Designed miniproteins, single chains, continued (3). Designs and how they scored, part 6

Each design is a single chain, and the fold is of that chain. pLDDT is the mean over its residues in the fold that is shown.

## One batch from the design tools (miniprotein)

Design m8177
Fold by ESMFold2-Fast:
Structure m8177 (fold): chain A 92 residues (1-92)
Amino acid sequence: VVELVTPNPELLALLRTSGFTEEQLLLSDLLSLLVQYLIDNRLLDPSDVNVADLSGTPLGKLLEVDRVDLNDIEGIKERVKKHVKVSKVVLP
């Protein structure tokens, strides 16, 4: 059993700017891509690498949050789940 997620058009557009070319991925892969997006755009707080400043960014506007704590993975996951469709696939 594999859990796939389909990002909404706004989230998918953000992932496309990071080089993502598919329409569905694992939720864990989506979270990894979001962390990579934070690193690539230098959104991590230099005084605390576990905190990202999203103020004025497209991701911050989409998630409706100005700062995110990377140690709060469940909080990030819950915000992201509002922007994806979850599908369960059974591999034979």
Scores: mean pLDDT 74

Design m8178
Fold by ESMFold2-Fast:
Structure m8178 (fold): chain A 55 residues (1-55)
Amino acid sequence: GPSGLRTVGGMAEREALEAGLSEEQAREAGDAGYSGKNTAEGGRAAQEVLRRHGA
C-alpha cells in the first residue's frame, strides 16, 4: 500500500545518502521506490538506481 511504498522510498533515499550519493541521486532512488506498483517492485527499482550510481 502507499505506506509501504513510502517506507521503501525513504529507505532508498537514506541508503543513497549513507553510500555518499548526492541529494539529487538520493531523491531519484526514493522516487523509484515511491513509484512502484507494490513494495517489491518499488524496492527493485530503487536498488537499480542505487546500483547504477555505485551504491
Scores: mean pLDDT 76

Design m8179
Fold by ESMFold2-Fast:
Structure m8179 (fold): chain A 96 residues (1-96)
Amino acid sequence: SEEEEKLLERYKKMLEEGVPVEELLDEYVKEMLSRMSSPVTEKGREVTDDSATLTLETPNNVVLTLTVTKDGVISMEMEDLKTGEKTPVVSLNILE
């Protein structure tokens, strides 16, 4: 959608301007949570100079892992805790 294209352009500019990856991750998480009807619990956060990762758990035994990297990767993976199945939901590079 046009709204999603503008959002990706905004994230690209943030990275080009040297905004910390953790700040970009927080904006991405905020946007994702605004579209979710389910409550989530933060289970873990890992931040380096080059990447930021957040792990969220839903009440239906699904874990979401969201990652943003300095080289422009934005990804979200779902894991079903009952089966151990992992599914990529979002995988894109905003700098390509």
Scores: mean pLDDT 82

Design m8180
Fold by ESMFold2-Fast:
Structure m8180 (fold): chain A 97 residues (1-97)
Amino acid sequence: REEIKEKVRKIKKKLEELAEKLKDEPVEEAVKKIKEELVKEAEELLKLIEELKDEESLKRYEEGKETAAKEINADEENQKIYGLFAVMGAVELEEEK
């Protein structure tokens, strides 16, 4: 859906802007701030997917979470981040077709 694609574009831009703002911060603090923003964006994206009843995006998000849990024994926050990355990756592949 176009709403999911627009949300993904906004997330990418926010992450780029956040990385630029944190360039002078200690690595540990920068990583923590980026992780907190990724978790927040993952939760907002999931809510949007559920509101739109986008079953394809929901499936992609859950597959990302499951892969992270199985392959890297990810905690709940990292599982959400990988769910976000799975949806973002799927959107990017569709835009490049």
Scores: mean pLDDT 78

Design m8181
Fold by ESMFold2-Fast:
Structure m8181 (fold): chain A 65 residues (1-65)
Amino acid sequence: QQQADFDHLDKISEVAREVARRGAASDEELDKLVTELGKKYGLSEKDIETLRRQIRLARADAAAR
């Protein structure tokens, strides 16, 4: 279980890195990109939602600085 959870987190991290590398001009573009890459890497709908929320929060934080 722990090894499988670790591999799953690695996939999430890879999707997050790809999203950050490619970038997105808007939240809608971001959501679309995260969904497409998440499906490509085999992430669940819940994981895709969580990742979208985390990246949007990080972008909002960066924009506020």
Scores: mean pLDDT 73

Design m8182
Fold by ESMFold2-Fast:
Formats: C-alpha cells, structure tokens, sequence
Structure m8182 (fold): chain A 108 residues (1-108)
C-alpha cells in the first residue's frame, strides 16, 4: 500500500513509472522510424517532468500534486505520439490510464 510511503519514496515510484513509459515511447518511435528530433522531445518531456517532480518533493508537496505532475507528463508524451501518428498509442494511453486509476485507489 502506497499510503505508507514517504513523499520521497512515492516520488521515486512515479519517476520509475515515467522513465519506463518514456522508454516504451522511444522504442515505439524508433520501431516506426520517427526522426531523432521526436526522440529528443520525448527525453525533454521526461527531463522537465522529473525536474518538476524533484522541485515538488523538495518543497514537501502532497502525493496528489506529485501524481498530477506525472499524469501531465504522460499526457504530453501521448500527445506527442498522436501528433506524429504513431500506431499503438491508444493501447499505451489505456494502460497508462488504468495504472494511474489503480494508483489513485491505492492512495484512498
């Protein structure tokens, strides 16, 4: 149960999920021969989201605020893939939404 985690430990769980998802997005983009500029934008979104998470953790933000930042990061990655017409994005979006919904229930 995540309810027993510190905000630092919860932030590490969220960063791991973000890194894992960004890697899957990069692998999908490479498989579909997208240009390096798109892969660079995925890494930029991941880095900016991690930076925002680290700032919130430093300022002792709530777990709901940390989760909101990661949700926005996932949304940006999905939107980037949709913009580039990447096949399989809807299945990835569903898996991400199912994971986030499960995570929210664990915090209740």
Amino acid sequence: PFISLSNIEFGEVLKAALRSFAQKVIDLAKQQNLPQSVIDEVEKIREETERELNNLIKNNASREELLSVVEEGFKKLIDLMRKNKVAGVDALKKKVNDYLEWLKKQLS
Scores: mean pLDDT 84

Design m8183
Fold by ESMFold2-Fast:
Structure m8183 (fold): chain A 95 residues (1-95)
Amino acid sequence: SKIEKLEELNLNNRTELTEEDKELIDKIVERIKNKDYDGAAKIVVYLVQKRKITVKTIRDELLDKGVDVADIDKVIKLAMEMIENGETTEESELK
């Protein structure tokens, strides 16, 4: 195995954010503002499963945008529950 205790993947994930990924994160913020936590969680599922962005990266971006920690934790919990249940997000659900 690999590289000794290196956090290379975390660094690469952070630098791999495209403008489109950031637009989807902005949509998470707007859905949270509208109290659409289920809709926000669906975007998180899409980013994690289809765009291979880590939950940590999404959380950090939401914190940078001034989202309350309680709202972030609620959305992430819902997204993780959706993933555990085998639920997937279609691109049409991001709109």
Scores: mean pLDDT 75

Design m8184
Fold by ESMFold2-Fast:
Structure m8184 (fold): chain A 91 residues (1-91)
Amino acid sequence: SAAEAARRAGEEAARGAREGGPEGGLEAGERATEEGERTGDRRAAIGAGVAGGLTRIGAGVGLVAGDEEEGRRLAEKGGAGGAEAARAIAE
């Protein structure tokens, strides 16, 4: 379903941040947005875009601040919180 695809994209973005720090969060967040678009479902694309965007914002804040641990934490929170928002948007 669109809701399941959008939630999964957000969860994968959070996992990328957990495994790769803020740089992993940037990569996984971009990939989540791209995968959402590839589904051909507009609600899934919007939801995944929100989750990916929140993940990348968190990662970017940490990188600008020079705090990789905080960047990872914020990116992970963005992806996880974005996953639930994405599910609701795509529902």
Scores: mean pLDDT 81

Design m8185
Fold by ESMFold2-Fast:
Structure m8185 (fold): chain A 97 residues (1-97)
Amino acid sequence: SFKEEARKFLEEVKAATPNPRAQETIDQAIAKLDELSEEEAEELLVHIELAVRGRALRAAQPDDLAGIAEKLAELLEEKGFLEEAERARRVAEELRA
């Protein structure tokens, strides 16, 4: 399932960041992941692959992860989850800081 792969990725990002606000935002994104279709989850995973250029996700740089968070925010916003989308964008900003 593409949703399960996206969830695993988000959990790995959460484990990699010590920032409590980022962890909270990621948890909220994971909770809303079920609202995405399999096609939307697949699009997110394709974006992840392009952002990291075939590197292992655990080796991704903060800027790569920020791009992935921005794509997740876009998908959540399209579904009407505006607060969760805003928090995902904040994760992207924190990863770039």
Scores: mean pLDDT 66

Design m8186
Fold by ESMFold2-Fast:
Structure m8186 (fold): chain A 84 residues (1-84)
Amino acid sequence: SEFEELVKKVKEIVEKAYKRNKEQGSEATEKSLTDEEKEIIKKFLELTKPAMEALRRGKISEEDKKIVKLYEEFLKYALELSKE
């Protein structure tokens, strides 16, 4: 799905940005992101919001459930990256 593709792209963007910043010893994370990459991150967040809201209302579809699970896995991954 489009959301699964976005999760993969965001994961790769975040990983590359953190690795580059760490290797250069600078706060170059922002410089590591292009306008296109920032837009991908924004789209990821916008797609996640409706699924989380559906979950809170108890009106969850099969697709919403998949999105919530992918979001949770991504959050765990991002938190672990930020600790390094």
Scores: mean pLDDT 67

Design m8187
Fold by ESMFold2-Fast:
Structure m8187 (fold): chain A 74 residues (1-74)
Amino acid sequence: SGLEEVLERGEELWKRFTEIRSKLTPEQQKALLEKFREAGRLIAEAQKTGDKEKLERAEEILDEIEEELKEIEE
């Protein structure tokens, strides 16, 4: 269940990112894409290994993404 919730949150944040992408600088896009990539990597590893610490780190990165999106969204 925790994994499913993290996946759903990641998908929602990705949707928000794509909706505002045209308002972002190339540097902002790169930074957010790198965070999404790292979160996705950690989630994939957590799915494979059951490593709770990797899932928790992915959640932290999703928190960082959400905060950055809030600052950009009007």
Scores: mean pLDDT 84

Design m8188
Fold by ESMFold2-Fast:
Structure m8188 (fold): chain A 81 residues (1-81)
Amino acid sequence: SEGEKLYEAVRKAVEKAKEKGIKVEGVILPGIVPLEYAEELTKEGIKAAVDPTAKEVKIITETEEDKKEAEKILKEALEEV
């Protein structure tokens, strides 16, 4: 499903960000992503929420620099899925 592909891209982006030393504190996921996937991320220490009004994934980091890099990684991961 599209929600599953989006979740896979988010997982890949979080992993790549971690490899680059970027800590992802949280994500906001659109309503197409099943709630159970948001719960999975939350159990792993990434505060995840599903917002049915959201058009795209939002990544939350400590700094604006980390946020821009994490968003770039997510965009690249989304293009690969």
Scores: mean pLDDT 81

Design m8189
Fold by ESMFold2-Fast:
Structure m8189 (fold): chain A 63 residues (1-63)
Amino acid sequence: LAEEARQRVLQGVSVSYVLFELAERGVISLEDAYNLSLRMLRLTREQQAELLAQAIEDALRRK
C-alpha cells in the first residue's frame, strides 16, 4: 500500500485523490486524509509521496 501510493503520486496521480481513496478503504480516517492534504499543499511531489508513504506505514502499524 505505502509503496504503491508513493509510486502513483510520483507518476502524477493527485495526492488528494490517493488520500481520499485510502480514507474510503479505511486505511486512514477522513479527518487524517483532509489534514494531510492541507499539509501537502506546501510540499514538492517527491516530498508528498514520501510523507504519504510514511503516513500509511504508521497507520497500518498502529491498527
Scores: mean pLDDT 77

Design m8190
Fold by ESMFold2-Fast:
Order: sequence, then structure tokens, then C-alpha cells
Structure m8190 (fold): chain A 82 residues (1-82)
Amino acid sequence: LGRLLSEITGLAHRAAQRMSPEQRRQLLEAVTELQQAVSAGDAAGVQEAFDRIVELVRPVASPEELQKLEETGRRLVAAVAS
């Protein structure tokens, strides 16, 4: 779990460097929601927070970055759901 969270947080941090202050605030909020959902073992909450991260990152990320983010997110949701 920690490794997958770190990967998502790292990708989000890199994307945030290309975002406005308001978009960055929204992204940090979504990352916080993701961390809280993981700590609670809430697979649905993890999926919702992750979907928000993807939506926020999509305009500033390359297709390769999005693919890696989505793959890592799927693994995180599966790990929390198990």
C-alpha cells in the first residue's frame, strides 16, 4: 500500500508543478482524500479520490503518465479491496 501511495503522490506532485495554484489545491485535497480512504480500508473512497486525481491531472499529463497513474491506481484499489 505505502509504495503504491508514494507512486501516486509522486506523479501528482510532478503534475502539480504544471498547474495553477487553485488546481494544485484541488489536487492536494484529492490526494489527502485518497490517503484517508486507504487508512480507513475504504475501497470505494479510494476509487472516488483516485478518479478525481486522474481528472485533475489529465489536462497536464502525457498519455504515458496517465497510463502509469491509472495502472498504479487500479493496483491500489485492488489491494485495499482485498
Scores: mean pLDDT 83

Design m8191
Fold by ESMFold2-Fast:
Structure m8191 (fold): chain A 77 residues (1-77)
Amino acid sequence: MAIPESLLVPEYVPLLIAELSHPSEEARVQAARALGRIGGEAARPGLPALERVAKEDPSPRVREAAAEAIRRIRAQL
């Protein structure tokens, strides 16, 4: 299922980090995108999980979403 925009708040960062390990490719893509859209210090705790996903996820789509999220988060640090 797609992650609703209501989850694009700092309080939901731990939930989004957990979703990066979801069996659904679409759920992992949406979690990575949501973390990138939150960005900055609020999303910083997601960086280690996003870096693992960007390197190790079997889906190129998920890896690209994680790499873009890392770029967006770091641009605001």
Scores: mean pLDDT 79

Design m8192
Fold by ESMFold2-Fast:
Structure m8192 (fold): chain A 99 residues (1-99)
Amino acid sequence: MVEVTATAPSEAVAGGTLTVTGTTSAPVDAARALLLDEDGAIVASATAPVVDNKFSATLDVPEKPGRYRLVVVALTTDANGEEVNVGASAPIPVTVRAA
């Protein structure tokens, strides 16, 4: 499994943007950042290419203030052209504050 290390701000403004950066332990095609609400629902996502084992993805921050979690998944394309998840970061807590 590919190791994913990601960093993001611990706080974001509702309706703004959030940039996540990170690295992968092995070459992969893309990294997908997923912002999860308190119920575990995906409320925002962004996919960025991985170049030289590094990525930077920008997500649109939800309008609803609250406690969220950010997870980054490493993605590769298999021999059949299917996108597969080959690794994930530890969850990163993100607090969304009212604008």
Scores: mean pLDDT 84

Design m8193
Fold by ESMFold2-Fast:
Structure m8193 (fold): chain A 99 residues (1-99)
Amino acid sequence: RKERVLKLAEEIYKEFKDEIDKIFENGGLTREDVQKLLEKAKERFPDVSDDELYEALAIAILAHKNGISFEEAYDILKKEQPKAIEDFFKRLVEKYKAL
């Protein structure tokens, strides 16, 4: 699973690097930004489960935000708690509710 998720994180970041960079330059992630990225990821990888896509996207975002490797981001998320990914997105959506 780790290898598969890391490859997905790399591909997601590669495909959406400019969009992710722009989001953080403009004050961070909103719920709409997360949903939009997930929809694009689902379209690109329709056979991948939602939980794997969430995990891969969280890894890509965490790695970018902290300037660390995708593997280091995975290890951080895995170590914190089973629901760290869901909590991560929930916290970002709550903080960056931009309207």
Scores: mean pLDDT 66

Design m8194
Fold by ESMFold2-Fast:
Structure m8194 (fold): chain A 66 residues (1-66)
Amino acid sequence: MEEKIKELEEKIKSLREQLVAENHALVDAWKAGDDAAVAAHTARINSLVDELQKAEKELEKARKEL
């Protein structure tokens, strides 16, 4: 159980770092007027948000089982 919690916390940390990077890239693409890059980064952000929400729910469940 403890190992699963640590793995989920590391996954959440990684996903949050990826979201920060993608948000910076999205802002840069938007400022450059690169509509294709804006769409691509928006799609990646949506995917990362979904994975983050899933990981956070799994973490809550794992902590509740302790």
Scores: mean pLDDT 83

Design m8195
Fold by ESMFold2-Fast:
Structure m8195 (fold): chain A 67 residues (1-67)
Amino acid sequence: DVVEGAKERLPKIERVYARVVKEYPNATPKEMEAAIQAVRDALEQDPDASEEDLVAIGKATVEKARS
């Protein structure tokens, strides 16, 4: 369907961000901003980076921001 087709065209960054937010619902805005910035930086360096690799980077960034 047209609506479902639109969801499939979401950028990798948006999908990765949604997954990281779901895993860390109590993360601060600062931690989430650090995570999305790291994911964007990684994707700029490697446009073919998998969604799974980007999610791992986002999660690691949230944990590092807490330390």
Scores: mean pLDDT 74

Design m8196
Fold by ESMFold2-Fast:
Structure m8196 (fold): chain A 75 residues (1-75)
Amino acid sequence: MEKKLEAEILVALAAMIASVAELMAKNGASVEELRELLERARELAERVKEIGSEEDIRAAEEAVRRVEEIVREKE
C-alpha cells in the first residue's frame, strides 16, 4: 500500500510540474528553467515506472511529454 500511495503522489507531482511549466513558459521563463522542470518530471516518472500501475506510468509519461513539448517550443 505504501508504494501505491507513493506512485499516486508522484503522478500528481509530475502533473503539477507540467502545469507550472506551462504557466512559466507563458510568463517568459528561460529554456534553462524549463529544462530543470523537465529533469524533475523525468525523475518522478522513472520512480513511477518502478512502483506504479500501468495507469500511473501512462499519466507520468504524459506529464513528461507535456513538459518536453514546452521545452521544444522554447528552443
Scores: mean pLDDT 85

Design m8197
Fold by ESMFold2-Fast:
Structure m8197 (fold): chain A 100 residues (1-100)
Amino acid sequence: SAEELLEKIIKQIEEYIEMVREAKENKASPKEVRQLRVLIAAGLTLLAMLAHLELPGTPLAEKVSDLLQETALFVEDESASLDEIIEKLEKTKKELEKLK
């Protein structure tokens, strides 16, 4: 169902938020931070594709995909701090929860 898909995506975003928090707490190296950015951005892009596969042709799939793709581009931006990535992921999570 659409609600099950949204819950799955929200849970994955929560895991990404925790990964970024841990990287910040552990003072991850620039290389480790770059790898984390790539992993999260790739994961968000795959979730955007999953929304279209599970809810094809729906306005909900388009909205979810757009939010996740925008968030992925933000995470890939090397000028964005870890705190700004956490804030962006939290905002994306809240917007997805409103779609339930």
Scores: mean pLDDT 90

Design m8198
Fold by ESMFold2-Fast:
Structure m8198 (fold): chain A 79 residues (1-79)
Amino acid sequence: SSLEKEVLEVLKEVERRLEEVRKSTDLQKQLALLEESLRLLTEAIERLRAAGKEDSPLAAALEYARQVIEQMIAYVRSQ
């Protein structure tokens, strides 16, 4: 579906931003990239829920990615 394609593009954008986080030594830049990634994932998850796809493998993958990014944000904030 078009929604699934849009959500996959969000996942690709998040992966690109995580690549930038890994290459950056600037904690403020890392935090901004992670917080924006969290926002994009949260919006994508809500779109899947609105479409009744909350139990899909794609929704599970996005929830897992969101948890990982939340942990990364906590780590960066602890520095």
Scores: mean pLDDT 87

Design m8199
Fold by ESMFold2-Fast:
Structure m8199 (fold): chain A 78 residues (1-78)
Amino acid sequence: SMAEELTEQARRARDAAVGLVRQAIDADPRLGVRVADLAIRDFEQARDMLRDYPAAVAVLDQGIADLRALRAEAEARL
C-alpha cells in the first residue's frame, strides 16, 4: 500500500540522515550541529506533508528525536 511504501521510505531517510550526522560529528562537531539542524528542519517539513500517514509520521518523529540527541552530543563537544 502507499502507506507502507511511505513508512519504508521514511525509515530509509531516517537511517541515512542519522548516518550522515554521525559522520559529520566525527569529522567536525560544528559541521555536525549544522547538518543536524538541516536534517531536523527537513524531517519536520516531511512530517507535516505526511500527516495523514501516522506510521510514517511516527518514524519521522523518532528520527527528529534521534537527530536532536545527536545535535546535543555535537554541541557538548564544542
Scores: mean pLDDT 92

Design m8200
Fold by ESMFold2-Fast:
Structure m8200 (fold): chain A 89 residues (1-89)
Amino acid sequence: SSSAQKAQQIAELESLIAEVDAIIAELRSRGALTPEMEQLANTAKSSAQQAIALLQSDGDQAQIDQARQTALNATAKLKEMVDRIARGE
């Protein structure tokens, strides 16, 4: 059902926010957090929160998809930067 799909998408976005927070906390504890990483984390979390709000209000599907994609893209870039640091790049 659309309700079950909405709940699943909200749970995935909430999980994404928690993962981003964990990544930033780890980077901060290691003295490896850069301003670019903070900006990517802020973009990921803000976009995920926007997607959750739109999902909860049964907002426009195109806006939901755009916000979700922005959150996923920012998270992927953050993870790529973390991976590069782990490789000494």
Scores: mean pLDDT 89

Design m8201
Fold by ESMFold2-Fast:
Structure m8201 (fold): chain A 85 residues (1-85)
Amino acid sequence: SAEDKANELILEAAKKLAELEKELIEQGVPTEEAVRKMEEFAKELKKEIEKELESDPSVSQELKDKTLAAMELVARIALHELRKA
């Protein structure tokens, strides 16, 4: 379903963000630089999700908006955790 597709895209994005966060922490990247890299990557992931959902006519505008909002929240949580590490 369209909801399943949206959920899968969000989960994949969350996994990719968690993987990058782990790599940046393990490599000892300074917090300011790590945050910048995470923000850039989150923007790329959001753009890819937006493009994928926009290309699918079965996905409603409400579902697109909800999915992009969920992606924004996922990114904010990841950045908040990184700043504490």
Scores: mean pLDDT 84

Design m8202
Fold by ESMFold2-Fast:
Structure m8202 (fold): chain A 72 residues (1-72)
Amino acid sequence: SKELERLRRIIESGTNGGIHLAVKKILNEETEPEDLGSSPGVLVKRYGREKVFEALSKVIGEERAKELLEGI
């Protein structure tokens, strides 16, 4: 729980535009506003680890994205 909250804050500390683009790219469907604030764990469970990793690495960098997903 604490780990997921920390990871979520790391994503939120990225550029807003980049985060929104990454989420939109992962979903590639009709995205609801609530989905844009989803935690990394929720995104991984819904869309798959590989797709989430690729999108997150473009937003926060490959190293940080890998560290983020290793905790999930």
Scores: mean pLDDT 58

Design m8203
Fold by ESMFold2-Fast:
Structure m8203 (fold): chain A 100 residues (1-100)
Amino acid sequence: AVLTPEQKAALRAEAVARARALADRFGLSPRQRENLVAAMEIMVDRAVAMHEGGTPREAILAAVTAFARELAEGLAPGDEAFRAEVVRLAEEVVDRIAAA
C-alpha cells in the first residue's frame, strides 16, 4: 500500500509533536530534544518506506522498536520509563501506518 503525501505529512507531524512532548515530560536538554525529534522523523520515513516496499508489519515493528530502544538508551541511559514511552511511540506509528 502507498500512503498519500498528506498521510505521510500527518504521521511525521504527529510523531514530532509526541517526541517533543516526551522530551519536555522527561526533562531532556534542548540538544537531546532536537536529537529525539530528528530520530523520530527518520524512523517514520523508514517505517513508511518499508511498508510501501511490502515489508510485513511484524518486521517493521521489530525494526522500529529496536531503533526506539537504542535511541532511548543513547539519549537517557538506564531510564526504563523513558525507553518504554519511546518504544510505545514507535509501536503507535507502526499501527497508524498499517491503518492508513
Scores: mean pLDDT 87

Design m8204
Fold by ESMFold2-Fast:
Structure m8204 (fold): chain A 92 residues (1-92)
Amino acid sequence: SEEEEKKKFEEAMKRLEEHYEKAKKEGTAPPEEVQELIKKALEYQFKAAVYFEKGELEKAKEELLKALDLLIELGLAKEEDREKLLEELEKA
């Protein structure tokens, strides 16, 4: 399961990098700083998945919130998504 999450993360990162290379050729790529923040958000999501597998729920929640906060700052998510995530995590 941790190995499956790592493979999923590596595949997501590869697809994202391929997407950015294509967007760069088309002149539609986001700034490099934005690209790095999106990659960092994916890394936080991966860390959260690993913590969930280990049963470390509080650490998993912290990493998910870090990922979501970065996406909100980039305009890719809304503050209401943070409240939904917190509600779902409390029900789990």
Scores: mean pLDDT 79

Design m8205
Fold by ESMFold2-Fast:
Structure m8205 (fold): chain A 59 residues (1-59)
Amino acid sequence: MEKEIIDLLLSGDLEDIKKAKEKMEKLPVDKVDKIMAEVIEELERKGRLEEFRKAVNEI
């Protein structure tokens, strides 16, 4: 489910982010874009976007 992927991306755990990335690879681009837009908006609102960028670079 899309919510599961969003929750994994918002967890801040590298393994959860990696699992979310693997699940998104199986989705069409338009769904991935929607999920990423929602995640980025939520991370910006909470001031966690920079932490997420660093985590993604390590994967």
Scores: mean pLDDT 78

Design m8206
Fold by ESMFold2-Fast:
Structure m8206 (fold): chain A 88 residues (1-88)
Amino acid sequence: MEKTIEEIKKIVEESLPKEEAEKVIKEIDKYFEGGNYEGAAMAAGYAFGLHGKEEAAKKVIEILRKAGMTESAKAAELGFKAGLRERE
């Protein structure tokens, strides 16, 4: 679990501008501390969608699927689609 969330945070840092990445990581940590793994995944996906980072979103979704976090993987995909719509 902890290793999975750290891999996701690393992808966020590598894919988004520094200021945006810091905000998203803080939101992920807040959701994770509350046990809301779907919320954390959705927040990451949404940020990737806003910035058109399709490859980063795919990596996060596959990491979650490999970890058996099927509902979190779906949340990340939904977040990504929502971010893309907001972007345009």
Scores: mean pLDDT 83

Design m8207
Fold by ESMFold2-Fast:
Structure m8207 (fold): chain A 67 residues (1-67)
Amino acid sequence: MKEQEIKEAERMKKRVLELIEKGDVDMAQLMAASLLASKKSDKNLSDETIKLIEEAVKAVEEALKRL
């Protein structure tokens, strides 16, 4: 369960980073918002999953500053 959760978070973070690389920052921002919503609704998320979500959000914030 926990390992699958972390792998899913890694996959989602990778997708966010790929969208940023393609210049689709709007879609990356939407995905990061969905990850934040998951963090708020699921109180059983591992610290590693939370860290991955925070890294995805930070990447979007940094991309927005470059626009």
Scores: mean pLDDT 79

Design m8208
Fold by ESMFold2-Fast:
Structure m8208 (fold): chain A 61 residues (1-61)
Amino acid sequence: MASDEEAERARENAIAGAKASGSKAGAQAIVGSLKTELIEAGMSEEEAERYAEEAAKEAGV
């Protein structure tokens, strides 16, 4: 997931998974894994953090 399109897809999936988790801890874990996945895919730490923060905000955590 090095492209913006793939990063956006990962963010959407993380938000959906977080909302479906039914727990705050589960939602936080899913959002946290998004940041790690984006960094491993070659995204900068700052961009990955921003995507994870936006996902957390939209998921309500």
Scores: mean pLDDT 75

Design m8209
Fold by ESMFold2-Fast:
Structure m8209 (fold): chain A 70 residues (1-70)
Amino acid sequence: SAALQQKLEEARRQAVIYEASAGVNELGAATARIVGGSKELIEKFEKRAEENRELAEKYRAEAERLEAEL
């Protein structure tokens, strides 16, 4: 249905957004390590990356569920 397709497109979009956010935070952690940033700053970036990875996986799973219903 059109409604299911719209939900699928939204879930796919959210997955991409959270994946991109995870990548930015992973780059932030890597950069902090290179320039000798604090352990706290590195851990903050790594935690944000992990949280965004978990959200991306959640939305990918939702997209797979919705696609199976089409």
Scores: mean pLDDT 90

Design m8210
Fold by ESMFold2-Fast:
Structure m8210 (fold): chain A 78 residues (1-78)
Amino acid sequence: STLEQALELVRQAEQLVQQYAANRDNPAVVQQLLDQLRQLVAQLEELAKQSTDPEVRALLEAAVAHLRGLIAALEAEA
């Protein structure tokens, strides 16, 4: 289901953030993790566009906004 796919993508994003925290001293690894996180955000955005339930779509859009803010914060720390 759309919700199950969204939850899996959010779980993957959480794992990438944890890997970022563990590898902050390696710029190449940090860049790869940020690129992967951006890919997950793009997948969540497509899932939101495909959602016919306005409440589910709003929840997915909120998750995308949160992750985009997190990516911006991580980039600002570089």
Scores: mean pLDDT 80

Design m8211
Fold by ESMFold2-Fast:
Structure m8211 (fold): chain A 77 residues (1-77)
Amino acid sequence: ATSIVEQLETIRARLREAAAALRAAGDADGLATLGAQLRDIADRALAEYPDDEEVRKLAEELRAQAEALLAEARALA
């Protein structure tokens, strides 16, 4: 079984590659979808593990990146 911390670290690593590909394609809908999915993942992690400091740190980082992607998608649309 993969820990939640490992899952969040994996998502963080893959985010850069996925975002770069979507930016290269000019895919505003793809960026919005990615941002919304990352925000949902971060919000769920914070809700399920409210007392886990490592989860909080990683989820807050993912949430910040999600908001940046959503803002970028809105600017492209």
Scores: mean pLDDT 80

